# Designs tried in a protein design run: designed miniproteins, single chains. Part 49

Each design is a single chain, and the fold is of that chain. pLDDT is the mean over its residues in the fold that is shown.

## One batch from the design tools (miniprotein)

Design m1689
Fold by ESMFold2-Fast:
Structure m1689 (fold): chain A 82 residues (1-82)
Amino acid sequence: MSREEQAENIRRAAEELLEEARRLIEEYKKNPSKEIYQRAVNLLTAAAILASALAFLGDEEAAEEIRREVRELSRELEEIEE
C-alpha cells in the first residue's frame, strides 16, 4: 500500500468516525443517555488519534480539518451535557 493510499484510508476512517459521532450527538439531544455520551466521546477520541496519524504521514491539512471537527463536536456535546 502506498503512503498516499494509507493516508486516504486513515482520512476516510476518521470521516466515518466523525459522521457516526454526529449521529450519536443528535440522538443524545433527543434521548440523553450515558451510553450514547460515552460512545460519542470514544468516537471523537479515535478520530483525534487518526488525525495525529495523518499529520505524521504528512497530511497536515486533513489532520487539522479533522481536529477542527473533533473540537466542534466535543464543544456541542459538552453544551448538551450542561
Scores: mean pLDDT 84

Design m1690
Fold by ESMFold2-Fast:
Structure m1690 (fold): chain A 85 residues (1-85)
Amino acid sequence: SKEEIEKKKKEFEEEYEEAKKILEKKGDEEGLELLEELAEYAKYILEIESKNPGISLSELSEEEKKKLASFQPLSEKLKEYAEKQ
């Protein structure tokens, strides 16, 4: 539902701010850059869900699929970052 998506948005914003403070305290510039990329990805997913609640990945437009594919490098960056922890 729209109400559930708005709740997810608020929870995401709270988690983002908390994670940002932790990374800033550590002086973790790489972590901060990854957090920002993850936030952009999460924001896009929430935008898709807001427009079409309950939509499956197979029902996405070609443009939406391409945009999601543009975030694929994040998976490798996350693995590299996790290995450094």
Scores: mean pLDDT 79

Design m1691
Fold by ESMFold2-Fast:
Structure m1691 (fold): chain A 61 residues (1-61)
Amino acid sequence: SAEEERRRRELYEREAEESMEAMKKVADALASGDEEYRKKVSEEIQKRGEELNRERARLEA
């Protein structure tokens, strides 16, 4: 319904913002030139992305 649509849109926007922030962190880690640091950041971002994806699926009615 309308309320559900509004809630989903708001969450979608938040997810997009968080995704952009995460990408900035990954870019920063890549710029550092540290392979180990880069790996840690990438792995953490991946895990967080999967978690967000699961929550999103649950909210899909």
Scores: mean pLDDT 76

Design m1692
Fold by ESMFold2-Fast:
Structure m1692 (fold): chain A 74 residues (1-74)
Amino acid sequence: SNDQKQAEFDQALDQTLRLLREQARRDPDGAIAQIEELIETLERSYAESTDPFERELLQRAIDRLRGLLAEIRA
């Protein structure tokens, strides 16, 4: 179901964000570069997607990555 896919997506995204936070503690510039590349990739996927559910997941990922990027840059 979409609810199960959402939960799996959220879990994977949470894990990715945790790993990026740990990377930022050792190499903030490298973490910033990886986050920017991920955002660009997700923005392209969002632009190409016609599935409203997929677009919602992609937008949530983009928003959370942008939030992390702002935190690391602060």
Scores: mean pLDDT 88

Design m1693
Fold by ESMFold2-Fast:
Structure m1693 (fold): chain A 97 residues (1-97)
Amino acid sequence: MEEIKEEVERVYRDVLALIDGLARGEVTPTARALMSIGLGVPQLDALLAAGVTPEELKALVREIYEEALKNGLSPEEFRKRLADALATRLAQLQAQA
């Protein structure tokens, strides 16, 4: 199951790169399509727009990544947990409005 851990790390690195691209305003239509299809994290754009820093988002992603490795999660399960965590963060910010 080492191959699964390597794929989880790849997804993690791709999400970090996407956060940096969004923060710089350099996100292409291809990167947004990747969010919808592969990463499933449209909340990243919304969280940045709400004033969450790229470093705070990367810290959240890192926490979920470490949990995924500890619990032996698949890349698909990691993506689902990440999407849920980001959606929860966005909902918390909206509830405080």
Scores: mean pLDDT 72

Design m1694
Fold by ESMFold2-Fast:
Structure m1694 (fold): chain A 97 residues (1-97)
Amino acid sequence: SLEEVVDEITEILIEIDKMTRDNGEVQREIAALSAGVMGLRIHIKLKAEKSIIISRLEKLRKQIEEFLERNPDLPAEVKEKLEEMLRLIEKAIKKLK
């Protein structure tokens, strides 16, 4: 379900936050991603139109891609977790289309 995807993404963000406690810039970007995930969760709970959910998922994907581009020196473990989030988002979008 979409709620399960949001829960998995939330768990990954918590793990990334824990791994990046010494990097305030990365922490701010993680907070921005968490806000985006909260917005998606609200739209799912309100049973928003499929097009709105897809738009929010595509926005999250773009935010994660831009995060990776801005932070080339991230530890490999963090990059792998961000890539896992991208994979989850991609699968959710494909199932909705």
Scores: mean pLDDT 85

Design m1695
Fold by ESMFold2-Fast:
Structure m1695 (fold): chain A 112 residues (1-112)
Amino acid sequence: SAELREEFLDLVERLGRLLAQLRLQGRDDTVAAILAEIEAKDPLTGRAIALFADVHYARATGSASDLELQIMEGVGLLLAGVAITVLTKEGRLQEAVDFLRAVRARVEALLG
């Protein structure tokens, strides 16, 4: 459904932002473990979330230009769109959303 695709995109972007916050707190090992777990479940989804995490971290630290950030966000959205297409074709989009909801709850708990 359109709502399920929208929720998937929102979860990908939000998880990227939350993982960037954990990195800013010096929790790089925890971020790497969570990204590895997501990539093991779905490689394209893991790569999209990792890219959004890099974007939000680079924005927070001032380590990239506005143009570089826009390009990286565009690539992240493309990867997320491909992931939705593949997961939908495989009948796995609901499973992926449920998994990402659980990961988000765990990351929010870690942030306090």
Scores: mean pLDDT 91

Design m1696
Fold by ESMFold2-Fast:
Structure m1696 (fold): chain A 71 residues (1-71)
Amino acid sequence: REEVIALLREMAAVSDEATRRAFALLIERLEGASEAEVLSVVETALNIADQNPAIPEELRERLREILEELR
């Protein structure tokens, strides 16, 4: 959970304002999330990251690794 929050903050730092706002909302959801909700938040975050070319592939790959660990 803390690792996901740190990664989303890192992605937000290199993103446009709209994407940064989206990640901020996901971080808020994640702080109060159940285990099932964590999986959903990570899936949503990866979908947003994959649509933003400003986010390095390295950060997207780290998020995919976390998603696989949660399954």
Scores: mean pLDDT 76

Design m1697
Fold by ESMFold2-Fast:
Structure m1697 (fold): chain A 105 residues (1-105)
Amino acid sequence: AMEEKIDKLTKELAEALYNGDLEKALRIVRELAQAIADSLNSKYKTEVELYVAVIGGTAARHALELVKKAPPEKRKELAEQYANDIRETVKLAAKYIASELEKEA
């Protein structure tokens, strides 16, 4: 259920990056951040969501510009790769931030 949602959002992010749709990419990153944060068994999930949305959003802005500058024949492959990289970065960051916040409590 949650992994299916994350997989679907990752595919939609790849499409947004390929199409150069910044607003859609940022919206999907916020939805990914929420889904990933919600998958954690942490009382700090709201704080985690906010942090990883910023991290993912920054990565998406850079990825979109890199896809635009790539040769046309490479853009789809790069968009898919960057969307997967953003998903994994958000997952790793969420786990790390949640763990650190729990240590400070």
Scores: mean pLDDT 88

Design m1698
Fold by ESMFold2-Fast:
Structure m1698 (fold): chain A 95 residues (1-95)
Amino acid sequence: SMLAKLEQQHMRDMLEAEAKLGVDRSPDGVIKGIVDGMYDTYNDLYNHSISTGSTIDYNFSIQLMKFIGSVGTEPDSKQEDLEKGYNKLLDLINK
């Protein structure tokens, strides 16, 4: 029951992030690489949260997706700012 509610919230947050990215899906090659890496990390965290029942990993996957969505709405976002934000989220996950 609690897992089903988390899965529904996850789907909603994922759709919101996708909608934001839909207006800016063509960053330059370097920024695209960072965003693709964020998606890979998101998939790993989500799969890990499902296999372990970890609400912490689930919450971080949602934060990462919201961050990915925010870069699509911030056209002046620079590679360094993207990398710093991503690394900060990874540090919180690995702690």
Scores: mean pLDDT 57

Design m1699
Fold by ESMFold2-Fast:
Structure m1699 (fold): chain A 62 residues (1-62)
Amino acid sequence: SLAAGRRLCQLVASGQAEQYARQHYRKFFSPAKNAAEEEHRVQHLIQQFIVPTCEELKRLES
């Protein structure tokens, strides 16, 4: 939705996207046992969900 997309874009702009991704991935998956694994999961959520959703919003508002 547009509201969800705007919220995610605000999180990206304010540098809160990583915190958001860490909270949401931990709800879906078991906690990572090391920093590298956690970082891969967080980056996956950012690249596969947060960034694409924000890009879609920008196209819809164009």
Scores: mean pLDDT 72

Design m1700
Fold by ESMFold2-Fast:
Structure m1700 (fold): chain A 81 residues (1-81)
Amino acid sequence: MSREELDAEVEAAVVLLQASVLIVNLKHNPERTDVEEAEKLIKKLEERVDQLVAEGRITPEEYQLLRDALEEAKKLVEEVK
């Protein structure tokens, strides 16, 4: 892999980790989750993922995996709203 591809995979892994932590917190401690901050985080992560795919730095399969995780987080936030 090129250096740029490796760096993008690390960024994608960090996005997936952040989305996963948010999902766990929303499922187990929704009362303690700041909904506005969660929405801002999801939007920022979506923009980052869209940038990575637009630059060709992640695969379509990686993009779909990240998008699915973020979509689950968005649905959980909407339920807590």
Scores: mean pLDDT 79

Design m1701
Fold by ESMFold2-Fast:
Structure m1701 (fold): chain A 74 residues (1-74)
Amino acid sequence: MPKPPDSEIPALVAGVKLLAVGAELDLRLPPPNPEAVREAIEALEEMIEYLREKGLLEEAEELERVLEEMRRLL
């Protein structure tokens, strides 16, 4: 995925958190769509790696908690 410039990090973090909330909400709709869950997992993994590279460790940890919960549903 294309990585935004450092000046866009606050907007990226907000977008990532919104994505995580959306993915978590989708998991709360029984039955969850396993394909959507897999896509969300892949997106979260890429974002977590990007956040770690930029030193946003708290944001990365927050997304990892969502990722772990999603993995348990597959």
Scores: mean pLDDT 65

Design m1702
Fold by ESMFold2-Fast:
Structure m1702 (fold): chain A 86 residues (1-86)
Amino acid sequence: SLKQLTPEEKEEAEKELEKLKKKIEELKKSKDEGKKKMAELWEEALEATEKIVEYLVEGKLKEAEEIDKETLEKLKPKAEEAYAKL
């Protein structure tokens, strides 16, 4: 279950997300189509995670859980297709 984040936990989460975003951007520069598609998929997951963190800071646990579930359902078939092409 998702839990409400403190301001300090938010800052730590934002730093971790920025680190992941940089890795994704490096992968997007790849000449490999499979790696580019995977990076775009991870970028969509990252954008959803940023929204989840925002809701968790505000104590909106139900909204955070809904975005998490919707993102998983949306990205699962895209991830399976991308992994099959790696």
Scores: mean pLDDT 77

Design m1703
Fold by ESMFold2-Fast:
Structure m1703 (fold): chain A 81 residues (1-81)
Amino acid sequence: SLEELKKEIVDKTESALAGLRAYLARHNIPVTPELEAAMQRVRDAVQKIRDSKTMEELLAALRELQEAVGALQEVLRKLLP
């Protein structure tokens, strides 16, 4: 169902963000304002996925999630060795 798909994407994305925060803390990598903003953009996209009511809205929210994840990866590329 659409709701099952949404839940799976949301749960996996939230788990990935939690794992990233744990990794950063374990390696004493500071969460910069740029990194916090990039993670917040991912959380905002996840909220749009939760709020989607149609397949078209879900696809638009997934596109925003892909863009947000790409931006987060670019920030991480600059911070990680």
Scores: mean pLDDT 87

Design m1704
Fold by ESMFold2-Fast:
Structure m1704 (fold): chain A 70 residues (1-70)
Amino acid sequence: EVEKAIEKAEQAKKGGQELIDGMREKARQLRDDSPENQPQADQLLQMADDAQREMEKAYKELMEEARRLE
């Protein structure tokens, strides 16, 4: 059942994207609040970027497997 696997992958992607978006928004808020928060904001942005790449890679791999008919 390819459709259920795709739906599960999409749900995981949406949840991951919400978390990543939250991290980026938090980083922006920290920067806006005080320049002293710059290192913490930078760390959150790096974590968000790393999570984004891993999520996209995993999602693409799952979608490719689902599409593969061999």
Scores: mean pLDDT 78

Design m1705
Fold by ESMFold2-Fast:
Structure m1705 (fold): chain A 68 residues (1-68)
Amino acid sequence: EEADRYLKEAIELTPEHSELIKEAFDAIKKNMTPEEAVQAMRAITGAAFADPERAVELAKELLEKVKK
């Protein structure tokens, strides 16, 4: 539920990068504990509210880190 809310908000704020955001959120959910995943997704969505470009960079960084 919270994950879906963060995903929806992040995509809405970065529509050109929706596929990247979806991939990052999917990888986070699969490779992190539920608690860590919520924190990571919240960080991406929070960044998107301030600066969509920063959210995209954070998503790329986390995607690369968790897809080890």
Scores: mean pLDDT 78

Design m1706
Fold by ESMFold2-Fast:
Structure m1706 (fold): chain A 80 residues (1-80)
Amino acid sequence: SAEAKQKEREEILAQVRQQIIDMYQRVLKARQQSRDLYLQELSKMVTTIAELSAKLKKEYHISSDEISALIMQAQREVLK
C-alpha cells in the first residue's frame, strides 16, 4: 500500500540520519585524538554517505535536495 511505502521511506530516512550523526560524532572524536584517525574516519564517512545517497536515490527515489537536507540536519544535530 501507499501508506506502507511511505512508512518504509520514513524509517530508512531516520536510520540514515542516525548513521550520519554517529559517523560525524566519530570524526569529531577522532580529530581530538590524532590526524591519522581523523583522516580515516573522515574518509569512511565520505564514502559511506556517497553509498547511502546512491542507495536512497536508486531504491527509494529520494531527491538530491532531500538527501542534502538530511545531511545538513544530521550535522546541525551533532554541532549542538
Scores: mean pLDDT 86

Design m1707
Fold by ESMFold2-Fast:
Structure m1707 (fold): chain A 66 residues (1-66)
Amino acid sequence: GEEGVKKAIEGAEKKDTKLALEGGVEAGRNGSGEETIKKGEELIKQGKTEVGKGVKAGGMIGRDLA
């Protein structure tokens, strides 16, 4: 879970939507799906809409695969 969350945060910081999504999926698959979805929503509220949507979508997909 933690490594996937770190990748999602790194993707958000670099404005890399693909890395943010991939990290979110990894986090969700390893039991951090709810945390990752919440982080994506926080990023959207901060105006980082595209990467925030990527993090949120990744967390949702990863959770559903777990």
Scores: mean pLDDT 80

Design m1708
Fold by ESMFold2-Fast:
Structure m1708 (fold): chain A 92 residues (1-92)
Amino acid sequence: IEEKIKETAKKLSKEFLEKLQEILEKHKEELEKLGKGLEASDEFTKKLLEFIEGTEEEKVLETIEDILTKSVDKKVIVGTYKTLQKLIEAAK
């Protein structure tokens, strides 16, 4: 899964990654409280990376913000947050 995250990060624009980081920073406190002790599954991570690679950047950003702020499924919120943290870290 680490290799897949690195491959996806290389395909994303710097501007997209910066906007993504801004969304995560905006919701950081709430997401950290929610995500304590939880990990994203490899299957979830792979599917989310495929969505990011196959979807227009603007639509990805809108969908991610909706997941983080409107989703009722804690696993989906945490899985999204953890995957995006790893993606941003891999891009550094």
Scores: mean pLDDT 74

Design m1709
Fold by ESMFold2-Fast:
Structure m1709 (fold): chain A 63 residues (1-63)
Amino acid sequence: MAEVERQKERLRERLRTEQGLSDATIDEILQGLEYLGLEVDEELIERLLTVIRNGRAASAEQR
């Protein structure tokens, strides 16, 4: 199996498990990465998780 497919599955799992995102939101993120021509690798996964954690923290202030 192509490495990019395995990295996409890892990203989906981590976004779902660690961030609690819906499948619809995860699909939108993956589509955005594809449109930008970004390869999903471990470094990109870590960067995305960091950005999402920071965004979630900002959102928590408004709850």
Scores: mean pLDDT 72

Design m1710
Fold by ESMFold2-Fast:
Structure m1710 (fold): chain A 86 residues (1-86)
Amino acid sequence: VDLVLNASNLHDSSHSASSGLIGSSNVNLDNVIGNANGLSPSVANLVIDNANNVNSNNISLGNNINSDGDSLLSLIKSLVDLLNLL
């Protein structure tokens, strides 16, 4: 549940051209890592790496999530949803 909410907040933040809630949309990497521990190491590492990349892009000058970042957010959200269903 928390993992899904964190991914949703990250997605909303990346598409926010003007909402200005900087810092409240950080992905909770501890929750991502914790939930990923139930998966194979390869899948867990992929989720963690994608979450780190998206967080880094969100921090970088506030508005620099390109089309690659949007794809990563979509993948992270899908993986988070799968993790919460498992």
Scores: mean pLDDT 45

Design m1711
Fold by ESMFold2-Fast:
Structure m1711 (fold): chain A 108 residues (1-108)
Amino acid sequence: MELEVFRKAVEERLLKAGFPKEEAQRIADRVVEAYEKILKDAEEHGLEVPKLETEEQARAFGEAAADTIVAIREGKAPLGLPPSKDPLHQARILGREAGARTVAEERA
């Protein structure tokens, strides 16, 4: 799996959106950890999760997660197709969780 490409895609996308480097790195680490946990849980329950086997897949997945985080921070609804048609649905779930936590930490 291209986990380093995934992590870098999240970090770079957040940096381009104006996140501080330290915050972008922390969020990227959290998103990767959440993905690894979901992958492990899916193996135990026979669920399908994208394996991020190519750099292109890892980058797209990371960018989708980061775009969702940015949308939440800006108070906008996350963009995407219905879950049944969205190949990046899992990335958007990860982004929603990370984004909500980031906003909560900024307002505490």
Scores: mean pLDDT 73

Design m1712
Fold by ESMFold2-Fast:
Structure m1712 (fold): chain A 90 residues (1-90)
Amino acid sequence: SDLIKKLKELVEKIKEAIKNKEPMEKVLELIFEALDTAGKALNIPKEVVEELKKEIRDHFEANPEKFYEDAEAIAEYLERLVSYLEEQLK
């Protein structure tokens, strides 16, 4: 429950950072913390989460013009995951 609450708060922070057009590094920090939190909630191996973070970073570095749009898509995916996890705990 604590991990799901933390993930929900991180998703809200990511959305706010995108809305305020915070620097890419700041938004990536929040996304990576959300991925760590989601990985713990889902019992995903740390190594798999670190590989995903690298792929996300490489994608954003290659496509900086799409950064905010792609970050918003990640936030929406994480929000759906939060909803799914909250339903499983009822």
Scores: mean pLDDT 85

Design m1713
Fold by ESMFold2-Fast:
Structure m1713 (fold): chain A 100 residues (1-100)
Amino acid sequence: MEEALEYLRRARERGEPIDFSKLPESIRFAIELGREFVERIKERNIEILKKELGVSEEKAKELVEFAFNDPNATKEKLIKKAKELGLSEEQAKKAAEILL
């Protein structure tokens, strides 16, 4: 069990693709369930950003993917990314509140 978590951590730190065949079936199942759950949360957040901020689907998706790809994403990082995508200061702050 610890060996599977160590493998996932090392692959993530090195940016290497995860070989799911090296993981126990129970861990693969948990990852698939987690992936489906995360995907649904991402879709919901995209719709909320579009509705609340009036941003395009492409910009909303990029912000949501940025937030979920970096688990250490701070409010400041999200605001900076939103502003780089052309959102106003107020829209960027609201996006960070929705995504955190």
Scores: mean pLDDT 72

Design m1714
Fold by ESMFold2-Fast:
Structure m1714 (fold): chain A 100 residues (1-100)
Amino acid sequence: MMRQRIEVEASISMIRMAGAVAEDPEDREAALEIARLVEEMVENPERADELLPKILEAGEKIKDETVRRVVIRSLRRAAEASPDPRVREALEEAAAALEA
């Protein structure tokens, strides 16, 4: 149903918004890169293993706690809403790693 697709897109939009309101240009660039990588992973589930390390690298660059919390929460929401098991597992792993 369309609900899952809307929830994934909403989660990606929340990551982009967190980037747009970030004071630090590096936090902004990292959040926008994560949003792009998540979008690419959702469109190409077979690339989940390739894209996961890139999401983790970008996430590690985020210094602002509020931006980081929004990104982590949005990654978990995208994972929950994603119909593909590979995408779900990769995004949940990314969220867990960034929270640690």
Scores: mean pLDDT 84

Design m1715
Fold by ESMFold2-Fast:
Structure m1715 (fold): chain A 84 residues (1-84)
Amino acid sequence: SAAEQARVGALLRALAAAYEARDFEARAAYEAELRAAGYGTFVEAVRAVLEKRYEEAAELAIELGKKLGKEEAGREIAEEILAA
């Protein structure tokens, strides 16, 4: 839903800010909230990109695309990640 997308987007922005701030407590809390909401694969994909594990991030993007019924979008994102 649009509300769920907005909530997940807010959590992802908060997670990114926590990473930049080196706030490990806030980072762990936001990651746990995303995992509890069923977005564990997305959290792993974001971690892989931040750690420059692009091949793993691309695989996770494909997996997430399949879970969300957006296989083409997942493939396109994976191609962009591998081009970085």
Scores: mean pLDDT 75

Design m1716
Fold by ESMFold2-Fast:
Structure m1716 (fold): chain A 67 residues (1-67)
Amino acid sequence: SLEEEIKKIAEDNGATNVKVEIKNRLITISGEVKKDQKEETMLAIFKQLQERYGSQGYSFDIRLTAV
């Protein structure tokens, strides 16, 4: 599913305890990330999502908490 693919993108880039919610083409990603990796992880996730889904009218709200 789309949610599973997005969750995998987040996890592959260092996020943990990832939850994905899709409402009206808004993709919300929540989860945790190591403090030292937050900026790198957020940027990588955002870039991959924009490349795959940005042209399809999706918007992204990435809410990762540094732990």
Scores: mean pLDDT 86

Design m1717
Fold by ESMFold2-Fast:
Structure m1717 (fold): chain A 86 residues (1-86)
Amino acid sequence: SVAEKLIKEATAAALETARRRIAERFPGLSDEEILREHPEALREAAAEAAELGIKKLEEAKKKNPEAAEKLDEAIEKLREELELAK
């Protein structure tokens, strides 16, 4: 479905942005090393990915209103993940 494609694209783009920022903050460290030594940074990156994903999905709803219901479900899941990441 169009909604599934939009959700996948928004999630992938948000994760890529968050990963790039954490990599810039901790050059040379693996995700496992960051989790062990700086678990707060991974939680911050997860929260950032969720916030970016929500914004991208809200924009997608404006361009594809017929997918709004499924996109709203995805947004609610990301809001729940954001709350857990704090």
Scores: mean pLDDT 79

Design m1718
Fold by ESMFold2-Fast:
Structure m1718 (fold): chain A 114 residues (1-114)
Amino acid sequence: MDDHISQLQSLKAQVQQASTGDEVRSLAQQAVDLINQTIDDILNQINQSNLTPQQALQVNNQIMVLLGSRTELELVADTKGMTVDEKKAAALNALDAAIDALQDFKAILQQTQQ
Protein backbone atom coordinates (compact mmCIF):
# COMPACT_ATOMS: atom_id res chain seq x y z
CA MET A 1 0.00 0.00 0.00
CA ASP A 2 2.74 2.53 0.93
CA ASP A 3 4.46 1.80 -2.41
CA HIS A 4 1.25 2.58 -4.35
CA ILE A 5 0.70 5.82 -2.39
CA SER A 6 4.35 6.81 -2.96
CA GLN A 7 4.10 6.11 -6.72
CA LEU A 8 0.90 8.18 -7.03
CA GLN A 9 2.52 11.05 -5.07
CA SER A 10 5.52 10.88 -7.47
CA LEU A 11 3.17 11.03 -10.50
CA LYS A 12 1.37 14.02 -8.91
CA ALA A 13 4.70 15.87 -8.54
CA GLN A 14 5.55 15.10 -12.19
CA VAL A 15 2.13 16.40 -13.36
CA GLN A 16 2.73 19.64 -11.38
CA GLN A 17 6.05 20.12 -13.28
CA ALA A 18 4.64 19.12 -16.72
CA SER A 19 4.68 21.87 -19.39
CA THR A 20 3.06 20.12 -22.41
CA GLY A 21 -0.26 18.35 -23.06
CA ASP A 22 1.60 15.27 -24.33
CA GLU A 23 3.55 15.06 -21.06
CA VAL A 24 0.35 15.33 -18.97
CA ARG A 25 -1.38 12.68 -21.15
CA SER A 26 1.58 10.28 -20.73
CA LEU A 27 1.56 10.79 -16.94
CA ALA A 28 -2.23 10.31 -16.83
CA GLN A 29 -1.87 6.98 -18.70
CA GLN A 30 0.85 5.87 -16.23
CA ALA A 31 -1.53 6.77 -13.36
CA VAL A 32 -4.35 4.72 -14.98
CA ASP A 33 -2.03 1.68 -15.22
CA LEU A 34 -0.93 2.13 -11.58
CA ILE A 35 -4.55 2.47 -10.33
CA ASN A 36 -5.50 -0.72 -12.23
CA GLN A 37 -2.64 -2.61 -10.51
CA THR A 38 -3.64 -1.09 -7.13
CA ILE A 39 -7.30 -2.17 -7.50
CA ASP A 40 -6.18 -5.73 -8.37
CA ASP A 41 -3.95 -5.79 -5.26
CA ILE A 42 -6.80 -4.48 -3.06
CA LEU A 43 -9.25 -7.08 -4.43
CA ASN A 44 -6.71 -9.87 -3.78
CA GLN A 45 -6.26 -8.67 -0.16
CA ILE A 46 -10.07 -8.51 0.34
CA ASN A 47 -10.52 -12.08 -1.02
CA GLN A 48 -8.01 -13.29 1.63
CA SER A 49 -9.69 -11.30 4.46
CA ASN A 50 -12.85 -11.97 6.53
CA LEU A 51 -14.13 -8.37 6.52
CA THR A 52 -17.12 -7.26 8.59
CA PRO A 53 -20.07 -5.80 6.60
CA GLN A 54 -19.05 -2.29 7.76
CA GLN A 55 -15.41 -2.81 6.67
CA ALA A 56 -16.59 -4.22 3.30
CA LEU A 57 -18.75 -1.10 2.76
CA GLN A 58 -15.83 1.23 3.59
CA VAL A 59 -13.51 -0.68 1.21
CA ASN A 60 -16.15 -0.61 -1.58
CA ASN A 61 -16.46 3.18 -1.12
CA GLN A 62 -12.67 3.59 -1.57
CA ILE A 63 -12.69 1.31 -4.67
CA MET A 64 -15.47 3.47 -6.18
CA VAL A 65 -13.30 6.59 -5.60
CA LEU A 66 -10.35 4.86 -7.34
CA LEU A 67 -12.60 3.88 -10.30
CA GLY A 68 -13.79 7.51 -10.58
CA SER A 69 -10.17 8.77 -10.50
CA ARG A 70 -9.22 6.22 -13.19
CA THR A 71 -12.09 7.40 -15.44
CA GLU A 72 -11.02 11.07 -15.05
CA LEU A 73 -7.37 10.18 -15.83
CA GLU A 74 -8.47 8.18 -18.92
CA LEU A 75 -10.35 11.29 -20.13
CA VAL A 76 -7.20 13.41 -19.60
CA ALA A 77 -5.11 10.85 -21.54
CA ASP A 78 -7.60 10.64 -24.47
CA THR A 79 -8.80 14.29 -24.79
CA LYS A 80 -7.01 16.62 -27.27
CA GLY A 81 -9.34 19.65 -26.85
CA MET A 82 -8.27 20.67 -23.32
CA THR A 83 -5.57 23.24 -22.53
CA VAL A 84 -2.42 22.12 -20.66
CA ASP A 85 -3.68 23.89 -17.49
CA GLU A 86 -7.10 22.18 -17.76
CA LYS A 87 -5.44 18.75 -18.22
CA LYS A 88 -3.13 19.38 -15.26
CA ALA A 89 -6.03 20.50 -13.03
CA ALA A 90 -8.12 17.42 -13.93
CA ALA A 91 -5.16 15.03 -13.47
CA LEU A 92 -4.15 16.61 -10.13
CA ASN A 93 -7.75 16.43 -8.84
CA ALA A 94 -8.01 12.74 -9.85
CA LEU A 95 -4.59 11.90 -8.32
CA ASP A 96 -5.49 13.67 -5.04
CA ALA A 97 -8.74 11.66 -4.83
CA ALA A 98 -6.85 8.39 -5.51
CA ILE A 99 -4.15 9.18 -2.89
CA ASP A 100 -6.82 10.06 -0.28
CA ALA A 101 -8.71 6.81 -1.06
CA LEU A 102 -5.55 4.71 -0.58
CA GLN A 103 -4.69 6.51 2.69
CA ASP A 104 -8.23 5.75 3.94
CA PHE A 105 -7.88 2.10 2.83
CA LYS A 106 -4.53 1.87 4.69
CA ALA A 107 -6.24 3.21 7.86
CA ILE A 108 -9.03 0.58 7.53
CA LEU A 109 -6.42 -2.22 7.22
CA GLN A 110 -4.50 -0.90 10.26
CA GLN A 111 -7.72 -0.97 12.36
CA THR A 112 -8.28 -4.66 11.43
CA GLN A 113 -4.78 -5.57 12.75
CA GLN A 114 -5.58 -4.31 16.29
Scores: mean pLDDT 83

Design m1719
Fold by ESMFold2-Fast:
Structure m1719 (fold): chain A 94 residues (1-94)
Amino acid sequence: MEKIEEIKKLAEKAIEALKNKDFVTFDRYLQELYEKVKEISKELDEETRKKIENLFSALAFAVITYRNLGKYDEAIEFLKKYTEEIIKLIEESL
């Protein structure tokens, strides 16, 4: 699905920005990732949308918190984990 590939690409770009400590570019890609996930979730049932929104909130909180603590490896792992969980929910609801 083309929309899932866009989510994967945005997550990869956010990870590269974190590796480069480019937090302005990271924040932009995290916002674009949120908007793309929100767009896709509009076609899903309310329970699945709520789960995705909760996962994205957990992702944003964990990644920003670990980034601010200088724990970039942990921030990257949380970004990967929650993005994979969001993708799985989208695929299972198709």
Scores: mean pLDDT 82

Design m1720
Fold by ESMFold2-Fast:
Structure m1720 (fold): chain A 88 residues (1-88)
Amino acid sequence: MTPSFLERVREIEEEMKKKVEENKEKKTREFVREMHAEAYEALAELAEEEGLDPGIVETFRELARAARAGAPEEEIRALLERLAALLA
């Protein structure tokens, strides 16, 4: 991974966190799911552009799908754990 890629990943993550916190009392579950899905889709595109392992790209796309579908928290966490292992 390049420093540029890590910086862009952090920017996307911080933007997502900021939006969640700013609208915590005004957000619906649908809004939060859509924001998470968009963030994961952006991360998948970024990973693909940087030529990261296909497994990383696929995991981000699965996270986007699961978030948009309102999958159980345990499914989201399992995908995040898989992503962390792939990035390690």
Scores: mean pLDDT 77

Design m1721
Fold by ESMFold2-Fast:
Structure m1721 (fold): chain A 91 residues (1-91)
Amino acid sequence: SKVEELLKKAKEYFDKALEYARQGRIDEAVKNLKKAIEYVKEAQKLDPTAKFKIPKSKVDDLARLVLGIYLEDPELARKLTLELSKYFEVV
């Protein structure tokens, strides 16, 4: 389905964001995280119940990414955390 295609794209960009964060490349991580969020938003326009599922194994990497963003731009970290809480869930 179109929803599944959009969530697959969200996963590709989410995984890239975590990889850039592991490398300390926070600007690139933010760019890719924003793309992941945009794809989940588009999926929700088609299906309001659609959520991106974050594997428990990636929660620590996501926490490190959020901390990395916070150290550069606390307001951006707050905004992105709010977006993550709306469109993403841990499974």
Scores: mean pLDDT 88

Design m1722
Fold by ESMFold2-Fast:
Structure m1722 (fold): chain A 75 residues (1-75)
Amino acid sequence: SLEEILKSIKPEIMEAQRISGQSAQALRDGQSEVDVLQATIDKLRQIKKKTKDKDLKALLDDAIAALEAELAKLK
């Protein structure tokens, strides 16, 4: 059912949101922006590896690509 699909996807979306919040806090705590971005990319790649939802994989791919582009500008 749609409800079961949403329940299956929600933990991965919530985990991605948690990672984003942690990255924002790490930047406020004075951690290197490069290190924070790299750690965030690595964590999103792990979420992508665990999911089998094609739409969520595409969304994570877009997010990872955007973060990698930002990381490239800082180096």
Scores: mean pLDDT 70

